# Ledger of designs, part 17: designed miniproteins, single chains, continued (5)

Each design is a single chain, and the fold is of that chain. pLDDT is the mean over its residues in the fold that is shown.

## One batch from the design tools (miniprotein)

Design m16564
Fold by ESMFold2-Fast:
Structure m16564 (fold): chain A 56 residues (1-56)
Amino acid sequence: MLQVSGGATDIETVEANGKKFKVVKTLDGDYVAISEDGTIIRAKSKEEAIEKAKEF
């Protein structure tokens, strides 16, 4: 069996404007981008969450 990186609970780190955001999938099937200072951005998809994080 091959080892696959990024399972069902994939977490991706995005850096925007000197801040790091962790993009995670919620139990509701939505995605959230969470910054180190507590900013939470909600999105319907991982791609949307990443794009919104880059707007900061």
Scores: mean pLDDT 69

Design m16565
Fold by ESMFold2-Fast:
Structure m16565 (fold): chain A 74 residues (1-74)
Amino acid sequence: LTPEQDAAARELADGVLAATSPEQVRENVEKAAPVLGPELAKSIALAVLQHAVDQGRVSPELAEEMKKAAEEVA
C-alpha cells in the first residue's frame, strides 16, 4: 500500500473498532473507499468486525447488521 492507503486503512480499522452502530461502520467505509477502493475498504471493515465478534466486543447479531452496512458502500 502507498503511505496514504496505509494511513486510510489504519483509520478505517480504528473507526470500525470504535463504531457502535451500522451507520458508523458505513460512514467509515465510505470515507476510506476513495483512497483504498471500495472492495479493499469493505474487506478491512469485515475483517475488523469479525475480530471484534471473536473478542466478544460486539454481539454476532449487531456485527451482522454492521457487515451489511459496510457491504452497501458502492
Scores: mean pLDDT 79

Design m16566
Fold by ESMFold2-Fast:
Structure m16566 (fold): chain A 80 residues (1-80)
Amino acid sequence: SAEVEEAERRAIELARETVRAGFSLAPQAIAEADRLSPALGRAMGSAVKVARDKGLSPEEALALLEEAVRRAGEALREAA
């Protein structure tokens, strides 16, 4: 559980950095999240795609990415 909580925290920080950089570093951030957990990488990748496809504002994109990562982290804790 502590390992999952730390992975989720790091993935949320990666999501914040991704939005701050205007998605220019999204592939690298998704790969780093995937290294923490494949579920976190998939959640971040899906949320980035939706945010870009819909042309979300930085604030909307951040909320979407953080929510996707938090939900994936919760699922990982429930599965542990």
Scores: mean pLDDT 86

Design m16567
Fold by ESMFold2-Fast:
Structure m16567 (fold): chain A 115 residues (1-115)
Amino acid sequence: DLSKQLEKLIAELKEEVERQLKSLEQLEQAIENDETLDPATKEKLLALHREAREHLEKALEALEKGDLESALRHLIEHRSLAAKAQAIVEGREADAEARGKAVREKWERLIEQQK
């Protein structure tokens, strides 16, 4: 039953988004408590995490409405922001925008191929 498969997929995606929100909360706390990070880097990372959280919350809202397409768009933005944050953490801030763009383009192509 396609309807039951869609309901199961939405339930699984909701569980995954809830896990990612908890992971972001733990990462945000770790960043706030990291005394080795300079204040400018800390603020940049916290700003990226806050934006990523907003996209995960919007993805969850879309999933609750059964809007899978909108949910996937917000999940792509979250993944793009996570890639930018990872570049900064690795000391490769100059690569952050390129990594974010590459992640976004990769997932947008995968969605387009499913049409």
Scores: mean pLDDT 82

Design m16568
Fold by ESMFold2-Fast:
Structure m16568 (fold): chain A 63 residues (1-63)
Amino acid sequence: MHPEESDSPEAEGILRIIAGVSRLMPKEESEEFGIEYALKSDLEKALKSPEMKEYAEKALKLL
């Protein structure tokens, strides 16, 4: 029942996924699936949330 569980592991999970996709999936394939674009769009939506804004900015910078 730790509220931070949803914040910390969720935000770190997103960063790990982005780092993993960027490393494992070439831009060509990522572009075809729209994964990078979809993640970037979802992160832009998270920027509207003050709590997630910091993580979203870091994730977008990593991408």
Scores: mean pLDDT 56

Design m16569
Fold by ESMFold2-Fast:
Parts: C-alpha cells; sequence; structure tokens
Structure m16569 (fold): chain A 93 residues (1-93)
C-alpha cells in the first residue's frame, strides 16, 4: 500500500502522521500544507491529482484538532479529495 499524507504545516501534525505511518509499515509521500487556505487548497489539489495518477490507495489528512485554522485546512483538503473520487482518512491530533 502506498499513501499520500497531507499534513498541516505544524510540528504536531507532521510528527503524528509520521508515527502513524511507521506503526502501520506504510510507504508514503508526505506533503506539508500551508496554513493559508488559498495556498493549502492549491497544494492539496496538485498533490491529490498526482497521487491519483500514481495509483495511491490511501490519502491521510493530519492536523492539530486544537487549531481552528488547521481544522479548516483539513476540511478543504477532504473536499478536494472527494472531488477526485479518492478515499481519505483523517488523523486529528
Amino acid sequence: MKALVLATNSEKAIEAAEEYLKKNNIEYELVRLSLDLEEAKKEARKALEEAKKKGYELVLIAFDKSSEKEIEVARIVGEEAEKLGLEYKVLPV
């Protein structure tokens, strides 16, 4: 299984994503998302389109659940994944 990991650009989100992937022995590509909503949407769309072309089976969205800004980024990323017909899992930390 090869996964795309979209983590909000926070140390907490990135560390949690890396730990989850190590425990589950998943090959992954990690993309750090800007906390600016417009930039995050562009970055996510590009990464998701490339993941679909490469046949990635899982999209993981990691974010700090105590940050309203990171929750909004994660929501927008999930919407972009849905538009492309990609299944995703969320990792709120």
Scores: mean pLDDT 81

Design m16570
Fold by ESMFold2-Fast:
Structure m16570 (fold): chain A 85 residues (1-85)
Amino acid sequence: SLGEEAKKIAEELAAPALEKMSADQANEVSAGLGEALSYIALNDKEGALKALEDTRKLVESLPLSEEQKEQILKAIDEIEKLAKS
């Protein structure tokens, strides 16, 4: 399913970067990604895209390394493409 595919993208691309974050940072980013995944599972495209955009802005605002940001943003981009299909 679309929700299962999006979850796999989050686990493969986002999880390694989340493991290197502080607990507070990882919790905030995980909450945003989880909200987007929930909307995808409900077939709520508008909700999913908004949650992904909000999470993207959160990631850009956090004091993360460029490598961590790039990895999470890539996960967001791939989930967004899936949500738009």
Scores: mean pLDDT 84

Design m16571
Fold by ESMFold2-Fast:
Structure m16571 (fold): chain A 97 residues (1-97)
Amino acid sequence: LKEAINEVEKLLAQLEEMSFTLSEEAAQEVAKFIEQFVTKIKQAKTIADFIKVLEQAAQVMEELSEKFRDSEPLASKIFHKAAIQLKKLAEELKEKQ
């Protein structure tokens, strides 16, 4: 669990850093996402709770990818990759159970 939390914290830090290359609108969505999920991730007490948070985070990233598809393809691509990484981490945690 601690290793998985560290991987998510690295992903969130990378998203924050990449947000400086995005539009103000896309950067604001990254800030909202980090605020919403960093607290939930740190508060997860069980692997099952953590998996649910990761799946919810992946869904939000997919929705943001679709939102920016036409207006900002770079932001859309970044959000889509983040969604894939979050889903992969959730699946890896399920296999360890």
Scores: mean pLDDT 81

Design m16572
Fold by ESMFold2-Fast:
Structure m16572 (fold): chain A 98 residues (1-98)
Amino acid sequence: SAEEIARAVEITRKSLANTAEAIAAAETEEQQVLWFEQTAGVLLMYMSVLSPEEVEAVRRVVVDWVARHLASLPPRTAALAREFVAELDALLEEIRAR
């Protein structure tokens, strides 16, 4: 479980780092939004096969990333990042209720 949690954290950190680079390289706000939405969708699919403990660890990585980058994100991407954090909170609560 500890090794699996560490792996989920590493995968999420790498995914978000790649997304930050793609957003920084994007020429339009529309492209920045699409990069974030793609990453959020992939992470949600990944979390669907994870344990509650792994989902909690992934959520912490996402929350920390959003907190660090929020001020530098365009307004539309920042709003989506906040919505994604709320979505993860709801998902974790649902998983734990089972």
Scores: mean pLDDT 84

Design m16573
Fold by ESMFold2-Fast:
Structure m16573 (fold): chain A 84 residues (1-84)
Amino acid sequence: SDVEEQAYSEELLRRYEEELRRRAREIEENKEKLEQEIAEAQKKADEGDEEAKKELERLKKEMETQKRLLEEYRQLEEERRRLE
């Protein structure tokens, strides 16, 4: 096989892995922000704020979406690491 083609394929794979790690980091940062927003909304909801209760429901749904995406990216990254 062409050494230059092999090097190019390895470079594309590394860039793909870097992109997956970057996206996973962005999701982690989004989760941290959502955890803070959920904590604030929970506090207000516990104090009887009906708008905060609605916001809490929306934030919890978004958190589940972020958790699912993070798990998918982590699985893809792990699968890439298992390939030689």
Scores: mean pLDDT 79

Design m16574
Fold by ESMFold2-Fast:
Structure m16574 (fold): chain A 100 residues (1-100)
Amino acid sequence: MSPEEVIAAFEAEVRTLTDYLIAEIRRLNLSREETLEALKRLAVQLTRHAVELAKKHNLDLDRLLAVVRRELDAAMAELGMSEEERAEIFAAMDETAARL
């Protein structure tokens, strides 16, 4: 696959996973704390996948991380999350990327 095809496939996967998580949060009526933990776990998972794809396909990691940030920001906005809650999720993502 071309780099553009890999990035497009990753963007579609990120969107599918964020949409699924939003639906699950609403369906299960998760607490705010459970919602934060679920989003934090997804952010870590997606960041690890972005790092793996960047290494495997010799892609710009920052471009893949920008996809994750954009989709998570949209999801958190839809869930009505505070600026502080969003900052915590992005901090977990940044810490994960720095560690890998």
Scores: mean pLDDT 87

Design m16575
Fold by ESMFold2-Fast:
Structure m16575 (fold): chain A 83 residues (1-83)
Amino acid sequence: MSFVNVSPSASPEQVRADVEAVLRTQKEATFTFSGEHRDIARRYAEAIFETAKELGGEATERVEDENIVVEVRAPASAPELAA
C-alpha cells in the first residue's frame, strides 16, 4: 500500500508515470488531492483513472472531507489474459 500526496505543480504525465510505477510494485495506491484545487485534482484523478483502466485495474474516486481521494488497484491475477 502506498499513499501519495500529489503536488499541484505536477504534470499529468508525471502523475501517470507515478501511478504506473506504484502499481508495478505495490498493486495498490491511494492518491489524495486537496479540495482547494478541485479543478486540478479532477484532471489528475481522470488521468489516474484512465491509466489504471488501461492497465486492466480499477480506480475509485471519493470525496473525504475537502479532499478528493482516488484509490487505484491492479488486478491480482496475471495482467496478461491467456485468452
Scores: mean pLDDT 64

Design m16576
Fold by ESMFold2-Fast:
Structure m16576 (fold): chain A 85 residues (1-85)
Amino acid sequence: MGEELQRLWEEDPERAAELMWEELRRQAEELRATMGDEAIRLIEAARPTITNPDTITWMDIVLALLQGRWEEAERLFREALERRA
């Protein structure tokens, strides 16, 4: 899945970004469905142990989505795409 999104990024960056956003939303929904409110606590607890900047950014986006902070999650996602480009 990530490889397909990366391929689309080269062919149609706007479409790839939309699909990546949908994938992040699905991941957040799956975490909420499987772990409920505990998902937020676990990601917050794990975040300080992560050294990879991309993983930290992904976790921040997922945390914002789990907290219902949609506008912040979208802003973080756009900033992450700019840093990966």
Scores: mean pLDDT 73

Design m16577
Fold by ESMFold2-Fast:
Structure m16577 (fold): chain A 89 residues (1-89)
Amino acid sequence: SAEEALERLEELIEKIREAKTIEEIDEYIEEAFEIGREMGLPELELEILRGLYLIEIGVAKVAGESLEEIRERAVKVMERLKKLVEEHL
C-alpha cells in the first residue's frame, strides 16, 4: 500500500540521516527509487527526480560540501519522492 511505501521511505530518510559515507546515501536513494517503481509511479517523474539528485550530489562534491550538507540534500530529494507517492495514491 502507499502507506507502507511511505513508512519504508521514512525509514530510509532516517538511515540517510545516520549515513557515514556518500556511498551509503547513494544505496538508500537507489532503494527509495525502487520503492517508487514498485508503487507504479510515473517513470518520467522518477527519472527527473533521480537526475536532480545526481546533479545536487555532483555539485555538492565539487563544492567540497560536508557529509552533513550532502545528507540534507538527499533528504530533500526523499521528501519530494514521498510527495510524489502521496499524489499518486
Scores: mean pLDDT 85

Design m16578
Fold by ESMFold2-Fast:
Structure m16578 (fold): chain A 86 residues (1-86)
Amino acid sequence: AAEEAVVAAAEASARKLFEEAKKIARERGFSEEQFEALERALKEGRPLSEVLSEEALRILEESLLEVVLKANDSEENRALAEELLA
């Protein structure tokens, strides 16, 4: 069904954006320990505010915003579009 392809594409897009956000967050001082806490919280369905400090959460949010602002011109979004159209 087309819905499965749409969900898969949306999940792939979200994963790509999240990986880019992690890269930017790491450059902004986000530690590997903070990434491990984030991944554990997401896996367990826990609020991020329970595992990340206010400062760490802010860095992650700012990193995600930077990726979103660059989305229209991002190499990843263009590559994803080219892959989906091929």
Scores: mean pLDDT 67

Design m16579
Fold by ESMFold2-Fast:
Structure m16579 (fold): chain A 102 residues (1-102)
Amino acid sequence: MPAPTLEEIEAELKALEDAIKRNAPVEEQIALAERVVDMLHHYVNANPDVPLEVKLEVGVAHLHLAMIRWFQSKGLPDEELREMVKRLAETLRRAVELIRKS
């Protein structure tokens, strides 16, 4: 089964970054972040030769996403959840750039 391409992942990450910039509803930002994390996870699983640093950044992103969902379930304010999504987007950007350099 074909994994998502790096170009497809970059397009979805760009959509997330644009949603963050326009201060989109937090549920929209989380949904976009989930899509990027899922795509990167599938990419890494299909490409075992990616550098260890990429695998670690994708792992961190997956844990960060789980943490955001947990804090959302605890009723954290939207502004705090948006800050967490912004940090997650930075981790996702680093993972994509590491793949590009490999």
Scores: mean pLDDT 87

Design m16580
Fold by ESMFold2-Fast:
Formats: sequence, structure tokens, C-alpha cells
Structure m16580 (fold): chain A 117 residues (1-117)
Amino acid sequence: MRLPYYGKVTVKREGDTVTIEIELYDADGNLVAKKIITLTAEGDEVRIEEEVYDPEGNLIRKAKGTLRVENGVATGKLEVTDADGNRYTVDLTVPADSAEAAIDAIVEALKRQFEKP
């Protein structure tokens, strides 16, 4: 069976920073969007930045936020801005004992969500 929406996930690790590139494809295999997610560990915090591009390379969405690790859970908010300048927030919660563990959990969740088998 063909999935109507799937991705190719590429992960680059460099020190305390992880960059995740997700190429999203339609049912015919055409690229419809590219997501770039940057995760940086800073003590007990994870800085998150997301940029989403259309197939022509135009920025269509940007998100930024911080997760704080306390008592085995990383919690925080992402502020999302769309191409029209509308702003909204998304709450995030990730089970993790450290900033690095939170990053690893996010990477694995994104792979499971978007990576085609």
C-alpha cells in the first residue's frame, strides 16, 4: 500500500546541537515540503527551532521554543509563526532525565512519525 504522506529523515549531530531534516512527499513521490529542526542542549534546557519550506524554497512556517528538564520530564512551549504572520503556541512534553535524552526522544519520535519503512 502507498502512504498518502511520508518523509525522509536525515539527522546530523555536532556537539550539543542536532539538526533534523525532513523531506515530505505526496502519494506520487513529489516533494511537498522540507522541515529543518535544530535542537540544542543548554544545561537543563533544550532550545528548539523549526523552519518549514515549500518545494520552491520559500519559508512557510517558523517555530521557536525551549523545553526545561525537571523530575524526569522536559516541558515547554513552541511559538509558531506562519507565512501570513499569524502566531500561536504549542505545548510540548517529553519524558527525559536530561536535555540530551530529551533530544534523543524527539529524534526517535520524528523518525517514527515521518520515516518511510
Scores: mean pLDDT 82

Design m16581
Fold by ESMFold2-Fast:
Structure m16581 (fold): chain A 71 residues (1-71)
Amino acid sequence: SRAEAVRQALEDLARALGLSVAEVREWLRAGDYDALLARLRERFPDLTDEELAAFRGRLEELRRLAAEEGV
């Protein structure tokens, strides 16, 4: 289901950032993209500004989908 896909995406993101799923969900709900992007920069310092901008777009979409699915 879409809800299962969203849960999996949150788990994958949490694992990549070295955070809990609960922390990722809270930061996304709050719209704290800058905090999530700072963690991504820390773990993957070779990412370009263009790649980070694309990732921000994915975070915004994930926040919307999580809200719609009640996840």
Scores: mean pLDDT 83

Design m16582
Fold by ESMFold2-Fast:
Structure m16582 (fold): chain A 100 residues (1-100)
Amino acid sequence: SLKEKVEKLLKELEKILEGLEKMVKENPDFEAVKVLLLSIKNALEQIEKSIKEGKDIKDILESLESILKGLKEFFGEEVLKALLEGNSEKLLEKLKSKLK
């Protein structure tokens, strides 16, 4: 269950990052959110690897929670909600509306 949720979120996050790369070329203000989402992707990849290796994920989860709190504080609840739902289209729309 957790492994499947992490794999699904990683796949959706790749789509989001691809969309953001195009947006950053048009507006540099998207660079900050791209960096934050890359940090989330890195944490999720470490969680997936640790699950596969049977290692404790507590420290990685705490790091991920801190990054997600930052996303909520800087970009709002709706952006965090769209990310957690794995809705790449809605997330990109909400980010675009927040950053113009």
Scores: mean pLDDT 76

Design m16583
Fold by ESMFold2-Fast:
Structure m16583 (fold): chain A 98 residues (1-98)
Amino acid sequence: SDKELVEKVLKVLRERKERVRKNKERLLAPEGSSRELRVEIVIQSAALEVEGKDPEAALERLAEHAKTKLVELEPEESLEILEEAIKRLEEAVKELEK
């Protein structure tokens, strides 16, 4: 079901948030990308991981196609992006329960 898929993606995002918090891990994003695009990318990246696909390889292909570079986001910005992504999917789960 769509709810089960969203819940699996939420689990991946929450696990990534804890890794950023504990290990100061950095998210990769296309240089000059907006906050909105970065949130969308991290959600799609988590969905790819749920499907057993390589999200880093997908990001590298996106950057090459867009003729840009991947940059490491600061841990604080990485955490904010993950928190926004989690909030958006938690809201989506509530709508799917209606």
Scores: mean pLDDT 84

Design m16584
Fold by ESMFold2-Fast:
Structure m16584 (fold): chain A 100 residues (1-100)
Amino acid sequence: DFEEELKQALEEIEKASPEERKKLINEVVDKVDELLEKNKDNLEKLVELLELHIRYSLELFLLQARQSSDLTEESLKKTQELIDERLASIPQALENFRNK
């Protein structure tokens, strides 16, 4: 369900106007955030949702990169570092929820 909606949203984003793309991207982000909040007490579900959130954030970055002519090597490097930090935070998030 979510994967199909994500795929459809990405296809619509590629075809849409710049303003419509922002709306579609924000709607998917909001949906993932809602699912995270609803599943706070379910550790396994949180892991699945965090993985989807990270994957979606990467896709969002790639779409933004394709649309932007203002991207510098420095911006790309900082974004890669941010992604790496988020990926590394998954084990810590799991341990934090075990201890709560």
Scores: mean pLDDT 62

Design m16585
Fold by ESMFold2-Fast:
Structure m16585 (fold): chain A 71 residues (1-71)
Amino acid sequence: SHMQKENKLLAESRELIDQGLKFLSEGNLEEAVRLYEKTAKLADEVGSPEGQELRGEAIANKKALERQLKA
């Protein structure tokens, strides 16, 4: 069902954010950026306000890291 698919995508998006945080703790900023990019794309597929919130969080985390890498 649509709801089951949405819940799966939301869960996968949160798991990718957690993986990104793990790569950050390991000092792998470039891989963390890639994971947040993937999270934003996956969350965008949800089409719900909850998906939009996760997408926003992923985009914000990615932008913060990109600024740090380019500083």
Scores: mean pLDDT 80

Design m16586
Fold by ESMFold2-Fast:
Structure m16586 (fold): chain A 83 residues (1-83)
Amino acid sequence: SAAIAELEAYLREQGFSDAEIAGARARVEMLVEAGIPEEEAARILKRLIDLGEEHPEAQEIEAEVLARMAPYVEKKRAEAEAK
């Protein structure tokens, strides 16, 4: 997608490894599966990467994203048990 391709190009320009970029892609895809629009998911991940994992604002964004994903996580847990 365009949004994911732009994020990948940005991360490559910032000197991230192919493995780190692949991890970022997988994370955006998980956010999209959780119902977050792709453009928004890519923006969220870019902001988190720009701030760094130890930044207080990054922790607040992560908490908000986790709250938004809670119904999706519960659904996936229920699906895994329903074999």
Scores: mean pLDDT 80

Design m16587
Fold by ESMFold2-Fast:
Structure m16587 (fold): chain A 85 residues (1-85)
Amino acid sequence: STERTVEILKELGLTDYAKELEEAVKRGDQKRVEEILIKAFKENPELIEKLVEASQADYASLGLTLSPERKEEIIKRIKEEIEKK
């Protein structure tokens, strides 16, 4: 979830990225959310795995399961966007 993403960024000391992400989400600016996440991932690659783990936990808490195919698709897209930047 976006709230959990902000928490993880703060835990990793990426406080400026956390603030920018929270602001972009409040505006409903999905493109800006993506740009902020790409920059954060580029500077801290460990964030990708932490966000995927958090997403799994969020889905599980709601009685839902994130499919392996969807999980790999999300990770692949994030990595591809980071590589292009």
Scores: mean pLDDT 72

Design m16588
Fold by ESMFold2-Fast:
Structure m16588 (fold): chain A 97 residues (1-97)
Amino acid sequence: SMLEEEAKKKFDEILYELEPKLYEALKKNLSAAEIKELYPDLTPAQLKARALMAVGAAKTILLTEYTSEEVIKALKEKEEEYLKLIEKAMADMEAAS
């Protein structure tokens, strides 16, 4: 539906506003080396915590705007998409050192 697509787009927009560099890293599947250049002073664990906080914040904000079951489901799917991207990025960083 139009509301589901709008909510998913707003999720991306909020995440970009909160953490523009992390958003770009996750969406473009940046390499471990590229992510380290963006955050030279952060450990993978610190980056994971920061990314999880931003994703959680975006979901929480949108849950105050949307109450329909279909939109809530779409927001949870979008959250799961980001959680998978974060897990992959962190695994790649740990493997790289």
Scores: mean pLDDT 85

Design m16589
Fold by ESMFold2-Fast:
Structure m16589 (fold): chain A 61 residues (1-61)
Amino acid sequence: SIASPVEMAEALARDMIARGHSREEILAVMRAFAEAAGLSPEETEAMLRAADAVYDEAAAR
C-alpha cells in the first residue's frame, strides 16, 4: 500500500533516531527525499514538521 508523505516521514525519522542520527541529518534526508519524489512545498513542510515532532518526542524520553 502507498503511505502518505507524513507517514513515511514519521517511519523514517523513527528509524534514523534509533540509528543515532541528529535532527539536522533527519531533516536533510527528508528534504532530499521530497525533492527527489517531486513533492509539493506543502507536502514537504508537512513531512518536515512530522519528522521534527517525532524527534522532539524521542528526545523527551
Scores: mean pLDDT 82

Design m16590
Fold by ESMFold2-Fast:
Structure m16590 (fold): chain A 70 residues (1-70)
Amino acid sequence: SMLEEYAEKILKKLEEDPEDFEGMARLLLEAQKELGPSAGGKILEILKERGVSEETLKKIEDAAIRLLLE
């Protein structure tokens, strides 16, 4: 699914540059633009199921909120 594809892109970015929360957030927002407003929450749930820490998930979500308040 496209949700899994976006989740895999974020996971790859987390492995390559674990502090680039803004870059991960941009992928999350791109998914919301393409797949609808619920896509971000669904992707975060997939990342949680794949073992991404609650701290990392919060940092990605916080970065996405900051980008939306631009």
Scores: mean pLDDT 86

Design m16591
Fold by ESMFold2-Fast:
Structure m16591 (fold): chain A 75 residues (1-75)
Amino acid sequence: MTTPEQKQKLLELIKNNDLDGFIELYKELGYTDVLEDLARVLRETVEEALKQGPNEKTLEKIKEALKIAEKLLNA
């Protein structure tokens, strides 16, 4: 199971627009439940970003990361 510390790290990578770091962490963890946790964290991050106001670059990066997570879960 993904730990709260790992979830926070994934969230920080998304907030920093570091998709490469996000993918590397996912590969390092290597578990199916991690992909489910990744999709959930990304969704929560998108919702939080919408509350913080307009940052088009961050929202675009978050949407791309969410699509990647959904694609991985569906594969």
Scores: mean pLDDT 62

Design m16592
Fold by ESMFold2-Fast:
Structure m16592 (fold): chain A 81 residues (1-81)
Amino acid sequence: SELREEIEKLSENEKKVLMALIAHPDEALSVSELSELTKLSQSTVSKAVKNLEKRGLVERVGKKNRYRLSKEVLELIKKAS
């Protein structure tokens, strides 16, 4: 699937951040919350979410302080449920 192919192109840290968001599919998470969930530094998480946003996998909510799965990824996860 297209989602699988996009995930395979990600770095290890980007995959960890994306998997944390997939585990919390209806939530908008801050960089601090993602750092706690992934055990990565906030700096590493910030770089990872920026790249995930550029790939259309994640969207920013509010004034650049929270991130959630994009609508397209959410629809794919809901179909798998």
Scores: mean pLDDT 80

Design m16593
Fold by ESMFold2-Fast:
Structure m16593 (fold): chain A 68 residues (1-68)
Amino acid sequence: MELVDKYAEEIKEILSKYLSEEEAEFSAQMIKRGLRENSETLSEEELKAQAENTLKTAELIGKRIAEL
């Protein structure tokens, strides 16, 4: 639970560099819901791996937006 909140906040911070506060919050909330649902079926290690991959993807997308 705390782990999901931490990753959602980190994703919001990454996206807020490139998106408005409202857009970043909306995207972070959507990802938080997905991670929370997955936390019911995945181990902590698997959840961390998914969150890490999501953070990498968010940073890559953000950089791509900044290049436009």
Scores: mean pLDDT 74

Design m16594
Fold by ESMFold2-Fast:
Structure m16594 (fold): chain A 80 residues (1-80)
Amino acid sequence: SELAKLMDEAMKALQYAGEEAEKDPELLEKLGKAMAEAATSEDAAAYLRKAGEIAYEALKDKEKGEEVRRILEEAARALE
């Protein structure tokens, strides 16, 4: 299904962001805090959008950050 494909891409994008975060304790703390706050909203679409914004701001590679942000935005729209 289209949703399953988008969620798989979203999970891979989050895995990449998490691997980059492991190399930078400041990035890991920032990403972890915001993701925890987003998760408590009980809105999966809002959670994915927030994670995408954080990835864009936190990743030094802004082109890759924008790619992650787009993937998570597409997944969020599919959940609506």
Scores: mean pLDDT 71

Design m16595
Fold by ESMFold2-Fast:
Structure m16595 (fold): chain A 88 residues (1-88)
Amino acid sequence: DENSELISDYLAGKIELKDEELIEYMKNAILDTIKENTPSNKTFTKEEIEKIEKYIEERIKEIVKNFKNMSPVEIGDELALLAVEASE
């Protein structure tokens, strides 16, 4: 996944991203993960999608705000947890 590769490269210090770009890539990576883990027989309403996106965006903003104080492993763990929580 392109978004996941960009996040991984940023965490490894290979590229520099603005906070707004990082938030966008992280949000898209989590949304892609939710889509991949969603059963093909489950359809989300427009309202459900908007609620999920809002929840993800707020949590990612909190992660990015604390980014300088977090290890790459801690960031990865928070993103994995967020994908699980948002898909419930």
Scores: mean pLDDT 71

Design m16596
Fold by ESMFold2-Fast:
Structure m16596 (fold): chain A 61 residues (1-61)
Amino acid sequence: SAMEEERRRLIARARGAREAARALGVDDAYKQGTLALEYAEKGDLEKAREALERASRLLGG
């Protein structure tokens, strides 16, 4: 389903954000990436997107 595809994409993006945060040493971005992963895994796609947006801002994007 479109919702399952979106959930899988958000999980992948959250993992990517955590790896980027880890590589750059940005602890707050790592926390937001972890929250995005947890929300996406639970199916809360709106909160997952919000956490990813915060992670992106903290990573300078």
Scores: mean pLDDT 87

Design m16597
Fold by ESMFold2-Fast:
Structure m16597 (fold): chain A 78 residues (1-78)
Amino acid sequence: IDRTAQQLQQTHGADRQRLRDRINQRIQSFFDNTSFTSSSFSNLPSSFSVMAGIIKVSAESLGITLTDQQANQYASIS
């Protein structure tokens, strides 16, 4: 586990930061540009599920494969 985290930081540290910035920008742009303003969704903790989905789809669009756990972790941090 520690080896995997260290390897990711060494191999993709800069790429991960750039991808996180781009994913966050895409998430904000997606929410701003979509007319979908679900007030009920905004009131639910389930917002993490949708954010994780958006993050995963955005990463795949960039050619990056995220696991469900990684997408959930990014959604929690975002």
Scores: mean pLDDT 56

